# Designed miniproteins, single chains: the designs that were tried, part 82

Each design is a single chain, and the fold is of that chain. pLDDT is the mean over its residues in the fold that is shown.

## One batch from the design tools (miniprotein)

Design m3042
Fold by ESMFold2-Fast:
Structure m3042 (fold): chain A 59 residues (1-59)
Amino acid sequence: MDLKIAPIVAESVGLQLVGQGVSEEVAERVKERILEAAKEKGLSPKIIKEIVEEVLAEA
């Protein structure tokens, strides 16, 4: 994924997590990590999944 759509992807993932019963604080942490990963190495579905799994395990 390119950097231009990273905020849209982060927002969509955050909304889906909140809809699934994840707290807004945890969803915000996922969004922040997605934006950081997009700046460092770009985004892929695999990277997004790994970020979600790591943040949920820490929550």
Scores: mean pLDDT 76

Design m3043
Fold by ESMFold2-Fast:
Structure m3043 (fold): chain A 58 residues (1-58)
Amino acid sequence: ALSEAVALLAEAAKALRAGDWATAARLFQQADSLDPRLARYALENLSPEDRARLLAAL
């Protein structure tokens, strides 16, 4: 089974690719509350474009 944080980050990435930045930001914040280290790792491994879009939606 995947951790809840991993599942939330996967859904956040899906929302981001679909252009739903508000949903992506919300899911990312939930993942960050559960596992801040994993959320930081995910953020650092986003493309610069995707990272900029996500941060703008926070």
Scores: mean pLDDT 79

Design m3045
Fold by ESMFold2-Fast:
Structure m3045 (fold): chain A 68 residues (1-68)
Amino acid sequence: MSEEEIRALLNEIGRALHEGDLARAKELLRQLHEAGKLSEEELNEAIAALDEGDYDRVERILVRAYLK
């Protein structure tokens, strides 16, 4: 997966979170994991945060994953 495709996925995740589309957000998070940009632990944390409605935590997980 290209860096441009990953940037598009991140933008789409942000949009899904803004719209409250949990199913779409979870699918996009799984795509980031498949691309090697999210560890299994980070994916599981992000899914748990989505289920709790803690979108700020999801954003922090994504920032942490990209700044490591």
Scores: mean pLDDT 78

Design m3046
Fold by ESMFold2-Fast:
Structure m3046 (fold): chain A 78 residues (1-78)
Amino acid sequence: MVDELIEKAIEVIKEDQKILLSNPELSEEGKEKIKKLFEEAIKELEELKRKGGSAQEVLELMAETGKRLAELLKKEGL
């Protein structure tokens, strides 16, 4: 079920956010950018749930979010 996939995706993002934001190696600017990225991703996932989006759309959103996160972490030297 796509709704279950979306709920699991939101849980993963929330857990990743908690782990990353607890890392003292991240700058305050980096933490704010990561927090904003994850908040945006959760909002987009909730909108997909509302609109009846496909599993492919959820996976594509997660992949793009992961790519943007990797670029932010690279700028932080991680």
Scores: mean pLDDT 82

Design m3047
Fold by ESMFold2-Fast:
Structure m3047 (fold): chain A 100 residues (1-100)
Amino acid sequence: SEGEEDAREGEEEAREAEALAREGRGREGGLEAAEGGGEAAHAAELGEAAEEAERAGEEAARAGTAAARAAKTAEEAAAGAGGAIAGIGAAQTARLALER
């Protein structure tokens, strides 16, 4: 069933997204982690929503849990990258305002 297939794909994608999110630092890592987490979460939702997910219930549940962890970690990585960019901007502005 599509639910079983989506659950398997979701579990694999969630594991990859989680690994990428944990390694994600700076702009590039944060962006890739966020994209991976979103894809894994979508796959898990498809598996959980479908009636066929009842047949793959355990696999879908594991995929959903892994996807949720990946998405949360990706959000944290993306927020960290955004904070770094904002910090650079602030420092630049302060430097330009410095009187000597």
Scores: mean pLDDT 50

Design m3048
Fold by ESMFold2-Fast:
Structure m3048 (fold): chain A 56 residues (1-56)
Amino acid sequence: GSIDERLRELDERIERLLAELRAHADDQDRVNRLIGEILRLVGDRLDLLFRRRKRK
């Protein structure tokens, strides 16, 4: 469903950001920005999972 599609898209975005984080591990400012973005996407993913779980 649409929620499953959005979860897949979020997982793909998170994987790309994690790869970028590893590539730029020596750049503290970039690392901090990427961590913040990853945490935001993880939060969005959890919200989708909670909405899916509460559906009747």
Scores: mean pLDDT 78

Design m3049
Fold by ESMFold2-Fast:
Structure m3049 (fold): chain A 65 residues (1-65)
Amino acid sequence: SLPKATKAGHVHPEGWPDTPENRAKLERSQKLAKEASEIAYELIVEKGLDEAKAGEIINEILAKK
């Protein structure tokens, strides 16, 4: 039978209690990751910036939120 393993530790931490509060925190993290990905796409694909430079800009934007 296929193991019911985590998709990888980056999605939800091992040993973290499965509570509604922790689930909401994970959903917030996923939303932030999606926003960062959209900004990265604009900077890298649309503006032609390299990954390192785009990452610096994204970190600055997220820090101001």
Scores: mean pLDDT 66

Design m3050
Fold by ESMFold2-Fast:
Structure m3050 (fold): chain A 68 residues (1-68)
Amino acid sequence: SSEQAAKYAMEGAKAIFDGDYETAAKYLEKALSLAPDSAGLWLQLSEVYEKLGKTELAEKYRRKALEL
């Protein structure tokens, strides 16, 4: 549901604030599984993967956001 996607996105945002990028990626991926058309969430996931050193994956998801 949209409410569940928002809750996962919120947990992801909290994890980013705490510098826990691995946990942030997990929650943002869960949010996107429920709301795949959210350009903002794809951009946020891209930034998280950049922080994790996964630059190619970050670029892929940034491009995904730009398509929406």
Scores: mean pLDDT 88

Design m3051
Fold by ESMFold2-Fast:
Structure m3051 (fold): chain A 60 residues (1-60)
Amino acid sequence: PLPAPEEVRATLLLAQAAIAERHGDYREALRALREALALRPEDEELRERLREAEEKVRAE
């Protein structure tokens, strides 16, 4: 079966966040992670990555 559209969107947002993190664009990573977390609110790994991105944005 095909994955749910929201699952595909979350995967793309996570890929965008990873690319942004690699480039040091933590503001962009933060936006992508927030949107992904809205689709998967109980994902603890996502919550942890979001906290790390928030710390980086604060330092910037």
Scores: mean pLDDT 79

Design m3052
Fold by ESMFold2-Fast:
Structure m3052 (fold): chain A 60 residues (1-60)
Amino acid sequence: MEEEKKKLAEIYNKKAEAYQTLRDEAVRLASGDPEAAQALTDEYNKKAEEYRKKAEEIKS
């Protein structure tokens, strides 16, 4: 049971990391377009937070 929980938490953490990377890239590339940057940042940040929360719930 613990190994399955750890695997699922790792998957959620990896998804959160991927979205965090996309969020950071959006901010970095946004030097000329704040609207697009904010929309992408908001969406990716929301998804990253969701997966982070899921991983924490499993760990608890």
Scores: mean pLDDT 77

Design m3053
Fold by ESMFold2-Fast:
Structure m3053 (fold): chain A 63 residues (1-63)
Amino acid sequence: HMENLVKTYEEGAKLAEKQGLYPIAARLYEKLADIYSYMGDTQKAEEARKKAEEFRKKYLEKK
């Protein structure tokens, strides 16, 4: 269950990033961070959270 969700959001986030869809990429990385945190993978959760914040800043700064 969770493994399938991780793959789905990871692929979606990478695709959104490639397309320059920063608001979508930020949201998907935020979901990944939540999932990793729930699974106890603190390192991956922190990495995903940082990615989400990075893309959120890009989105907000360009607005």
Scores: mean pLDDT 78

Design m3054
Fold by ESMFold2-Fast:
Structure m3054 (fold): chain A 86 residues (1-86)
Amino acid sequence: EKEKLVEELKKLLEEYKEVVKDDEGAVKLAERLIEILEEELDEFRVGVMMVALASLLVVAKKEGNEEAAELARRALELLSKLEELL
């Protein structure tokens, strides 16, 4: 169910924004990912979002922000499921 995965992804990205609210770059990137999810999705857009989320996961792990890392990991899992539906 594509619409359900999109809504779950948006919810995780909103939770991620709250966790990283002091990091303006991470917040802006999460906002851009939410905007992309509101547009018509294709394989290219999903690929771009996967790269961005993987980068956020790496940064969160290096900063020791395990809550942000877990949210980014869960978002990547949902995005992989969404890609299978395209």
Scores: mean pLDDT 82

Design m3055
Fold by ESMFold2-Fast:
Structure m3055 (fold): chain A 80 residues (1-80)
Amino acid sequence: GKEILEELEKLFEELKELIKNIESLSKEEAKAKLEELKKRLEELERRAKEELSPEEYLEAGSRIGVALIQMSVEEFYLDK
């Protein structure tokens, strides 16, 4: 029942590494990777809402929100 939390943790680490290395990527590669992570995170958020307890979802939901904001900021920067 905790598989979703492990997948979320992996995605958060992938996002952290992407942001850390974003300057080494082309604008197109960075946008493609951010869009892929965003779609994966939105699907994981949907599953978390369905599969997790209210307590686990509250914790996961806050981290998902922060990750979505971080991705949106990076996307905004790439559009400049």
Scores: mean pLDDT 81

Design m3056
Fold by ESMFold2-Fast:
Structure m3056 (fold): chain A 89 residues (1-89)
Amino acid sequence: SLEREVDEGVAAILLAVGKLLLEKGEYEEAIELYERAEELAGEKLLPEVLYNLGLAYKKKGEYEKAKEYFEKAAKLGNEKAKKELEKLK
Protein backbone atom coordinates (compact mmCIF):
# COMPACT_ATOMS: atom_id res chain seq x y z
CA SER A 1 0.00 0.00 0.00
CA LEU A 2 1.03 3.65 -0.42
CA GLU A 3 1.11 4.21 3.37
CA ARG A 4 3.40 1.20 3.83
CA GLU A 5 5.71 2.40 1.02
CA VAL A 6 5.92 5.88 2.60
CA ASP A 7 6.65 4.34 6.05
CA GLU A 8 9.44 2.16 4.57
CA GLY A 9 10.94 5.18 2.79
CA VAL A 10 10.87 7.33 5.94
CA ALA A 11 12.33 4.45 8.01
CA ALA A 12 15.19 4.09 5.48
CA ILE A 13 15.96 7.85 5.66
CA LEU A 14 15.83 7.82 9.49
CA LEU A 15 18.17 4.80 9.54
CA ALA A 16 20.64 6.52 7.17
CA VAL A 17 20.64 9.82 9.15
CA GLY A 18 20.88 7.90 12.45
CA LYS A 19 23.99 6.09 11.15
CA LEU A 20 25.60 9.47 10.35
CA LEU A 21 24.79 10.74 13.87
CA LEU A 22 26.16 7.51 15.39
CA GLU A 23 29.41 7.97 13.40
CA LYS A 24 29.64 11.56 14.75
CA GLY A 25 29.23 10.34 18.37
CA GLU A 26 25.70 11.82 18.70
CA TYR A 27 24.42 8.61 20.30
CA GLU A 28 21.25 9.94 21.95
CA GLU A 29 20.15 11.74 18.76
CA ALA A 30 20.86 8.56 16.73
CA ILE A 31 18.75 6.53 19.20
CA GLU A 32 15.79 8.96 18.81
CA LEU A 33 15.88 8.53 15.00
CA TYR A 34 16.33 4.75 15.26
CA GLU A 35 13.35 4.47 17.66
CA ARG A 36 11.23 6.35 15.11
CA ALA A 37 12.58 4.09 12.34
CA GLU A 38 11.64 1.02 14.43
CA GLU A 39 7.98 2.23 14.52
CA LEU A 40 7.92 2.59 10.70
CA ALA A 41 10.25 -0.19 9.52
CA GLY A 42 9.00 -3.32 7.81
CA GLU A 43 10.50 -6.81 7.66
CA LYS A 44 13.49 -5.80 5.49
CA LEU A 45 14.67 -2.78 7.53
CA LEU A 46 13.65 -3.73 11.08
CA PRO A 47 16.62 -6.11 11.75
CA GLU A 48 19.13 -3.41 10.69
CA VAL A 49 17.34 -0.71 12.75
CA LEU A 50 17.43 -2.97 15.84
CA TYR A 51 21.12 -3.77 15.24
CA ASN A 52 21.94 -0.04 15.06
CA LEU A 53 19.93 0.63 18.26
CA GLY A 54 22.12 -2.03 19.91
CA LEU A 55 25.29 -0.33 18.63
CA ALA A 56 24.15 3.09 19.86
CA TYR A 57 23.36 1.80 23.37
CA LYS A 58 26.69 -0.09 23.44
CA LYS A 59 28.55 3.14 22.54
CA LYS A 60 26.69 4.89 25.41
CA GLY A 61 27.86 2.10 27.76
CA GLU A 62 24.29 0.80 28.26
CA TYR A 63 25.26 -2.83 27.70
CA GLU A 64 22.01 -4.40 28.99
CA LYS A 65 19.89 -2.40 26.49
CA ALA A 66 22.49 -3.06 23.76
CA LYS A 67 22.19 -6.81 24.42
CA GLU A 68 18.37 -6.69 24.27
CA TYR A 69 18.42 -4.96 20.85
CA PHE A 70 21.13 -7.28 19.49
CA GLU A 71 19.04 -10.29 20.65
CA LYS A 72 15.96 -8.89 18.85
CA ALA A 73 17.97 -8.18 15.66
CA ALA A 74 19.67 -11.62 15.77
CA LYS A 75 16.26 -13.33 16.16
CA LEU A 76 15.24 -11.60 12.90
CA GLY A 77 18.39 -12.94 11.18
CA ASN A 78 20.83 -10.04 11.52
CA GLU A 79 24.31 -11.62 11.38
CA LYS A 80 26.15 -8.52 12.69
CA ALA A 81 23.97 -8.58 15.82
CA LYS A 82 24.76 -12.29 16.36
CA LYS A 83 28.49 -11.43 16.27
CA GLU A 84 27.99 -8.56 18.76
CA LEU A 85 26.21 -10.92 21.18
CA GLU A 86 29.28 -13.22 21.15
CA LYS A 87 31.40 -10.23 22.30
CA LEU A 88 28.93 -9.17 25.07
CA LYS A 89 29.53 -12.31 27.14
Scores: mean pLDDT 86

Design m3057
Fold by ESMFold2-Fast:
Structure m3057 (fold): chain A 71 residues (1-71)
Amino acid sequence: EETDKKILEEIKKMLEDPENREIAATFLAMLRALSPKAEELRETFDRAIQAILDGNVEEAKKALEEAKKKL
């Protein structure tokens, strides 16, 4: 739980740098696959990943913050 929240915070920090966006999306996809709460957070993680890939950093950060509150 706390570890997952920390990983989401690190992913949010990665989004500040455009060079790290693809890596951030990859880490989030891995967390989605490995997290015990993956089913509960599926829609939120999918929205965050899609927002990152679309270059919509504000929406991605919003979705990540929403996921943190559910963890």
Scores: mean pLDDT 76

Design m3058
Fold by ESMFold2-Fast:
Structure m3058 (fold): chain A 106 residues (1-106)
Amino acid sequence: SMALEEQKERLEKRLKENPDDYLTWFNLGRVYYALGEYDKAIEYLKKALELNPDNYITWFFLGRVYYAQGEYEKAIEYYEKALELDPDNTTTKEELEEVKKALKES
C-alpha cells in the first residue's frame, strides 16, 4: 500500500541518520512484513535483535515472519525464545500452538 511505502521511506531516512536505533530497525522489519517482503523483514528484525537482544517482541515477530514463510521449525524456535523472555504472553503461546499444528499437518 502507498501508506506502508511512505512509512518505509521515512523509516529508511531515519535509519541513515540514526543507525544504532534498534526501534527503527524493528519498525522497518514490521513494515516489510506487512508488505509481504519476508526476507527483508527477517534481515531488519535480526539487526534489531543485535542491538537489543532482550526485546521479546522482536523474537516474537521473527517467529511470525518464519511462520508466514512456512518455515515452521524456525518459527517455533523464535516463539520459544520470546516465551523465555515473557513466559505469560498469551498471544505468543497461541501462535506457538498454531505453528505446532501446522508442522504436524505438513
Scores: mean pLDDT 89

Design m3059
Fold by ESMFold2-Fast:
Structure m3059 (fold): chain A 62 residues (1-62)
Amino acid sequence: PIVTVEGPNAHKMVPYIPLVDGEVLYASETKLVVRVPESKIPLIESLAMSLDNEVVEIKPEE
């Protein structure tokens, strides 16, 4: 699935994305779009909340 994260620290999540077997599709200061395995979505949500960001969209791919 593709996960869209928005928030003031969205860019600070970028170094962690490879560690959860994810791929960065788009990154700006306040927006991050990543492809991650479905099993890793809870980790992305937890990381986003810890950094004062919000998961705004999750798009299924398969």
Scores: mean pLDDT 80

Design m3060
Fold by ESMFold2-Fast:
Structure m3060 (fold): chain A 55 residues (1-55)
Amino acid sequence: ALDKAREALKKLKEKNDPKYQKAISTLENAIRAYEASGGRVDPSSLEKAIEKALK
């Protein structure tokens, strides 16, 4: 889950397009919350954030 989220974030940043800024921010916040919780946040929340960001 975390590795997929980081990969999706990297791909979004590489597009260098302002229209993806909301998706980038959402995914960065999801990754930060997951890391801050020591992995106690539900992984499905990260997977949903990835799917939403890549659409």
Scores: mean pLDDT 72

Design m3061
Fold by ESMFold2-Fast:
Structure m3061 (fold): chain A 75 residues (1-75)
Amino acid sequence: MMGEMRASFARMSFSVAKKAIENGADKKQVAKELKSSLISSGVPKDVADQIGEAIEKGDLKKAEELVDEAVRALE
């Protein structure tokens, strides 16, 4: 229940990252910023690293899947 706000923040952070990439931002920079936000939300570093790597490779579908799994774990 109380983890819902952290989950929402993590999803919002991903949405912002996706829009930044669409606006021409550097994928590596966006991935670093997203990783920091996810770790601050309680996402384990190894999972955040995987999400960042997916963003750098342009695999947005995999990144979305990993974010969804991570936010569900936050409860």
Scores: mean pLDDT 79

Design m3062
Fold by ESMFold2-Fast:
Structure m3062 (fold): chain A 58 residues (1-58)
Amino acid sequence: MEIEKLKKEIAEAQALKDAVLQGSDALSQEEKERLIAELNKQIAEAQAKLEAIKAKEA
């Protein structure tokens, strides 16, 4: 189901973001900020799609 795929995508991106924030080795602050920004965009897009699907199905 599309909802399940979006939830998985959000969870994976969030987990990667947490790894970058808390324990990533050898990344500069600028590199961490760039990766976090990219992951935040992916999460936001997936969340927007998830909410749109839920709203249409409700």
Scores: mean pLDDT 77

Design m3063
Fold by ESMFold2-Fast:
Structure m3063 (fold): chain A 68 residues (1-68)
Amino acid sequence: SELEEALAALEALAAEALAATDDPRIRQGIRTLLESVRATVADPSVPERHKLATVRGAAALLRREMAE
């Protein structure tokens, strides 16, 4: 599904970001972001379209942080 593909892309991007840094604060920030996204995706009260937007938003945020 589109959500599964977007989540897989976010997981890959997060793994790349974690491999690029040894800063424990940045690593914790990435982990916290992933935990929040996974909690939203697992929540049955959240519509699938909002889950997809959350995953895509998190990926966009990580891409911006990695570009700096």
Scores: mean pLDDT 85

Design m3064
Fold by ESMFold2-Fast:
Structure m3064 (fold): chain A 87 residues (1-87)
Amino acid sequence: ARALVEKGGRALDAGDYESAVEYFQKALELDPRNAKAWLLLGQAYFGLGDYESAREYYRQAIRLAREQGDEATLELAERALAEVEAA
């Protein structure tokens, strides 16, 4: 799971949003409660211009991060949701 998130993150940084989606989806198949992977999947869909999917994945990241006490992921996901709602 961690290795897939790292590969997805590198694809996202390179602007390869389609590869990023594939890696993050595989990571979530292994660990569906990975709040950071949901956040990054949302960012990849935002890069693709799919704002509806981005919003949904950011909401899932917020829910899981809140349940897990992951303040860093929660803050990032809330900011990302606000940004996509302004787009």
Scores: mean pLDDT 87

Design m3065
Fold by ESMFold2-Fast:
Structure m3065 (fold): chain A 61 residues (1-61)
Amino acid sequence: MAREEVERLIEKGRELLKEGRYEEALEEFQRAVELAEELGDLETALEASVLALEAAVRLVL
């Protein structure tokens, strides 16, 4: 169940990235990182962290 929530947050973030909504995408990915860390899913936490960094870079540059 919580795993499905992490996947949902990542999917929402990816859609927001496609729409150019980088600030909102960053928020979704940051939430996914926190939830994945709580679950001990380091692979997913790392994936979401990379996506969050990508959104942040596009927001600044």
Scores: mean pLDDT 82

Design m3066
Fold by ESMFold2-Fast:
Structure m3066 (fold): chain A 64 residues (1-64)
Amino acid sequence: MEPSEELQKEAEKLTFEEAAQRMADAVNGSPEEQRRAAEIARLVAKKEGVKPGDPVAGTPLSAL
């Protein structure tokens, strides 16, 4: 799948924080941009070892 190659490259460059920011920006954009941002965020989360249902992303270590 050719689109997945571009998304995979972008996901490798982005951190989880940057992916989240991109999703926030995409909410104000087109539906296509929202879908791409969500897919990139999923790839970044998978790369970082964070599961889709895992709530740890918003909890800093100092809060534990």
Scores: mean pLDDT 65

Design m3067
Fold by ESMFold2-Fast:
Structure m3067 (fold): chain A 63 residues (1-63)
Amino acid sequence: MEAPPAAIAALERLVADPRVSELVTQAFATNDPEKAIELLRKLVEEYGVPEEVVQPLIDWLEA
């Protein structure tokens, strides 16, 4: 699994936030990229996470 450095940095920033860390961990444990992308979009819309923080991870999951 060759994740780009930008995607790794995005994941590290998300797991550092205790409000969303558990949700992020759960999404990636499911091994479903569509569910992971849906959750990342919800983090922007409902939790106020900046889009620029999640975009590298979404781009990697869509590739």
Scores: mean pLDDT 75

Design m3068
Fold by ESMFold2-Fast:
Structure m3068 (fold): chain A 60 residues (1-60)
Amino acid sequence: LLEEARKLLEEAERALAAGDGATAVRLAQKSGHLAYEAGDEELAERAEAVGTRAAALHGA
């Protein structure tokens, strides 16, 4: 769970850097969910921050 959450967050950050806000939002949301289930609140907060930036880029 935690390793999966980290990998999804890394992919979300790459998607965001590539300008793909829709993909970044989806990946960040999944990463945050897994991080929360694993009990890593810091990772979950990081995923939410990435998701927020990605949503702004996507225009939603």
Scores: mean pLDDT 80

Design m3069
Fold by ESMFold2-Fast:
Structure m3069 (fold): chain A 60 residues (1-60)
Amino acid sequence: MEEELYREIRQALEAAKNAGKSDEELRLTAVRMAKKALDEGYDPETVSRAAARAYREVAA
């Protein structure tokens, strides 16, 4: 579900940001989680919206 996927991606990005990871590392994390979701059968539009929203809200 889009909201659950968004929550998971956002939590991972928040954890990475708190660990001092760069903006590029946050982006790579979002990309990896998006690819994993696509492999698990999530709709591409849903994945794109969830990942973009999470990255926008977490990355400075």
Scores: mean pLDDT 81

Design m3070
Fold by ESMFold2-Fast:
Structure m3070 (fold): chain A 84 residues (1-84)
Amino acid sequence: KVKELKEKLKKLIEELEAAIEFLEHLKKQGREPPERFKELAEKLIKEAEKTVEELEKVAGKTKEVLELKEKVEKLIKELKELLE
């Protein structure tokens, strides 16, 4: 169901943005993220990648899907860089 996948992906985008904000806050304080957070962030990345692939497969390459994919890919890249 396209609508449910779009809503799920939007929620995952919010979670990715929150994770980035938290990691940037820790970096500003010279702190490393806890191992549990790193594991949760990795799971979030995988879930977001999987959800965008499923949405593209069922909805096709529409403008909205491509825009969501681009946003997710950008956030995943930022999060991965902060986790290293």
Scores: mean pLDDT 83

Design m3071
Fold by ESMFold2-Fast:
Parts: structure tokens; C-alpha cells; sequence
Structure m3071 (fold): chain A 65 residues (1-65)
């Protein structure tokens, strides 16, 4: 399994746990992530967990607002 596929699966699963809509795309070697329907607190915790996992995998993440 590639690191990009592993990250994508994790991001979508994490979105399901937080009850938010998540869009993930591979753009120029970076994983572009957009989250919709989250409170500021949930959004910060979600991005924090994504960043921690991305760092573990060696994946570059770009937050799309």
C-alpha cells in the first residue's frame, strides 16, 4: 500500500469519526484536504490528528479552505 493511499483511507475514516465531510486529492505530490461542516474546535482537532499521521507517513499535507 502506498503512503498516499494509507493517508487517504485514514483521512476519510477520521472524517467519519468526527461526522464531517472530507475531500482528499493528490496534487503535485501533496495531499490536499478540505473539510466541510465542522465547528472550529472539531476542525482544529481533526487537522491536528491528520498532521500527526501525515508526519508519521512522510506525507505532505495542504489544507484547502
Amino acid sequence: MTKEVAFGIYAVGLGTEYGVSVEVKLVDGKMAVKVLGASPEVREEFYRRLEEYAKQLGVDVEIVD
Scores: mean pLDDT 80

Design m3072
Fold by ESMFold2-Fast:
Structure m3072 (fold): chain A 90 residues (1-90)
Amino acid sequence: MKVLLIVRRGTPPQREESDKVIEGLKKLGYEVIVSEETESSKIVEFVKKEKPDLVVAYGVNDDVVAEIEKLGIPVVRGRNAEELIEKAKE
């Protein structure tokens, strides 16, 4: 399964948390593509280009999530790495 992970990596805590998500998703056997895009339009364009089976989003606005879901792609959201990984299993 091709998973697009949308995360912020601007600070050391953000990088540590996103690295946990990346490792957890890879351990599930998923192909993981990481995006650090923060602009809604750029996020949506990247999703259209990559055509992932699943989007995992950390720190993304509800409007962006709604636009991605309109493309027929499921979106997983969570408060931390553990929650995101657990939701992505299903």
Scores: mean pLDDT 79

Design m3073
Fold by ESMFold2-Fast:
Structure m3073 (fold): chain A 57 residues (1-57)
Amino acid sequence: MLSGEELLESVKKTAPKMSKEQLEDAIKLVEELVKYSTGENKKAAEESLAYLKELLK
């Protein structure tokens, strides 16, 4: 299982190459991850979510 930090790095690397529809799907998946994460992993998941939402704009 990826740590929250590994997830954030992966998102930063792959998200810029995603279509708008792929970004919307990724946002939904990361929102679910935030729901089940705790501590440092939750913070990294929240940062990943913010990054994806910023790219969608």
Scores: mean pLDDT 76

Design m3074
Fold by ESMFold2-Fast:
Structure m3074 (fold): chain A 90 residues (1-90)
Amino acid sequence: MAQELLEEAEKKALEAAEALHAGDLESAKKKLEEARELAEEAAKLGDELAKAAALAAEAHLLKLTEPEKLEEAEELYAKAKELADAVQAA
């Protein structure tokens, strides 16, 4: 269940990347919000990697919607990387 939610979140993140390459910022934002919500649900079920995915999606969304909060977005990316690295190292 948690893995299925994480896989769906990854799919939405890929769709967001495709929208960004097409120059569709609004679609990219919507897909990133969907990815974050799915990753947050997986994280609630105890998936530590999904917590990292949720933080990364939130950071990317923040960078796109509130560019003046770039430092905050970079902190969220750093935290997501630390969590992902910790899960993979364990």
Scores: mean pLDDT 77

Design m3075
Fold by ESMFold2-Fast:
Formats: C-alpha cells, structure tokens, sequence
Structure m3075 (fold): chain A 64 residues (1-64)
C-alpha cells in the first residue's frame, strides 16, 4: 500500500527513521504482513537498505 511504498522510497534514500515510520503506518492501517514487519524491524535498527528491500517485497506480495 501507500505507506509501504513510502517506506521503500525512504529506505532507498538512506532515511531509516522515515522507512520505519512508513512501515509502522502500514502495519496500523493496512494490516500486518511478514515483509512489512521485517521492514519496520530493519528501519528501527537503522538499516535503511534492508528496510527498503523488505518494503518492496511487501508491495510485490500485496502486503499493506
């Protein structure tokens, strides 16, 4: 969904905090998928590249 897309874009830009925030919004409003959860976890850990990769996977699978 829109929040997972925003998280992917933020992660690609190296903004781990924004990637985490977008993933959090996705979990709250769009449901909870395993790739969305992984993106949030990576974003909170400061790994923007991993957060972006997981968020893209969530979008491809129709999660959030």
Amino acid sequence: GKNAEAAAKAGAAGDAAAAGAGSHQSILYEGRGPNTEAALRAGLAGDGAAASAHAKKAMENGES
Scores: mean pLDDT 65

Design m3076
Fold by ESMFold2-Fast:
Structure m3076 (fold): chain A 99 residues (1-99)
Amino acid sequence: MDALLEALRTLGRQGGLLVVVGEDKEKRERLGELARKLGVQTVVVDKDEKKVEEAIELLRAAPPDSAKAVLLVDEENASEEELEVQERLGRAIYENSLA
């Protein structure tokens, strides 16, 4: 967590994108609260399609130099539909890193 907190502080100062993947929803939500307090625009994604759309919109609509974080909650038994949602998000992150 300390390394992630330092990364979020750096984002708040310099701007950019941080993507964090982890199984612990409570830890991801706490990290999200800290990120927002540090001025980082943050979406916590837990396989809800609306949260995936929110994260994709953040990546595309936010200014290039703005501090952004997408925190993925990866649960142990993802359904096929949930895996498709995660694949779409990963593809959007990849495409936005290229464009």
Scores: mean pLDDT 69

Design m3077
Fold by ESMFold2-Fast:
Structure m3077 (fold): chain A 58 residues (1-58)
Amino acid sequence: TEEELKEKLRELGIDPSDEELKVGYFAYQGLIKLMSEEKALENAAIVVKSLQIRKRRA
């Protein structure tokens, strides 16, 4: 769920915006058709992290 994705993101040290969370959740909904819920959640979190890194780039 969207809340589970947000919790997973916080475990990775990420605090997503509402927009970033929606993008991640959209990815999660597609991924759950291809893999387990746990793997889909992990990959959706990576998508959000990638978006934040690309936006901010240190």
Scores: mean pLDDT 74

Design m3078
Fold by ESMFold2-Fast:
Structure m3078 (fold): chain A 106 residues (1-106)
Amino acid sequence: LLKEALEHLKKAMEHIKEAIRALKEGDKETALEHLRLAADHLIEAYKAAVEAGASPEILEQIEKAGSHLQAALEALEAGDVEKAIAHLEEALEYLKKAIALLEKEL
């Protein structure tokens, strides 16, 4: 469960990085596909973390990453690519924190 949560967080992080790359290249369609995959992995990571009894600190980092991912999607819908990238970079920082905390518990 914790190892499964870690694997999903790493996949979410990979897809967010690819989305940022696509947005910087002007490819919104590719970015949206990567963000959809990132959201799916983040949901699965959160479920696995909750089921495993992960600490409140870990769950908070995952929730904050999810909030920034949602804010990025809303910014893209409004046509604000710069704001979307900023939120995605914040999501990555929260994911890095969640991954580091989970790796210490494995």
Scores: mean pLDDT 88

Design m3079
Fold by ESMFold2-Fast:
Structure m3079 (fold): chain A 59 residues (1-59)
Amino acid sequence: SELDELLKKLEELEKKEDTPKVRAEINETISRYLLLKHGRLDESVLKQIELQKKALEEG
């Protein structure tokens, strides 16, 4: 299922070097997982993704 694919992606991302880009991908994947599982996005997750995007633009 798509949920299982997203969980596998999270496990693979957790094994990667901790970088702002990887953190942004983790947050995006979590956001997608929550949307599919619950039919909504947590606003705190959306704000975290926005902060990560800003950090990548400034770095």
Scores: mean pLDDT 70

Design m3080
Fold by ESMFold2-Fast:
Structure m3080 (fold): chain A 56 residues (1-56)
Amino acid sequence: SADAEKGIEAAKELLAQGDAGGAVSAAGMARKTALEEGDEESAKEAQEIRDEALAL
């Protein structure tokens, strides 16, 4: 969904800036939105960003 995609883009920007905590939070919210809307592709992408942020 558009809302999940916006959240994913925000999470990517935070991850690129080295804000691991912000990226985890934004990606988690984006994943929740994607799952609520049945957008499995966006949910997967959000989870991958969250996992990358947790590894920082």
Scores: mean pLDDT 83

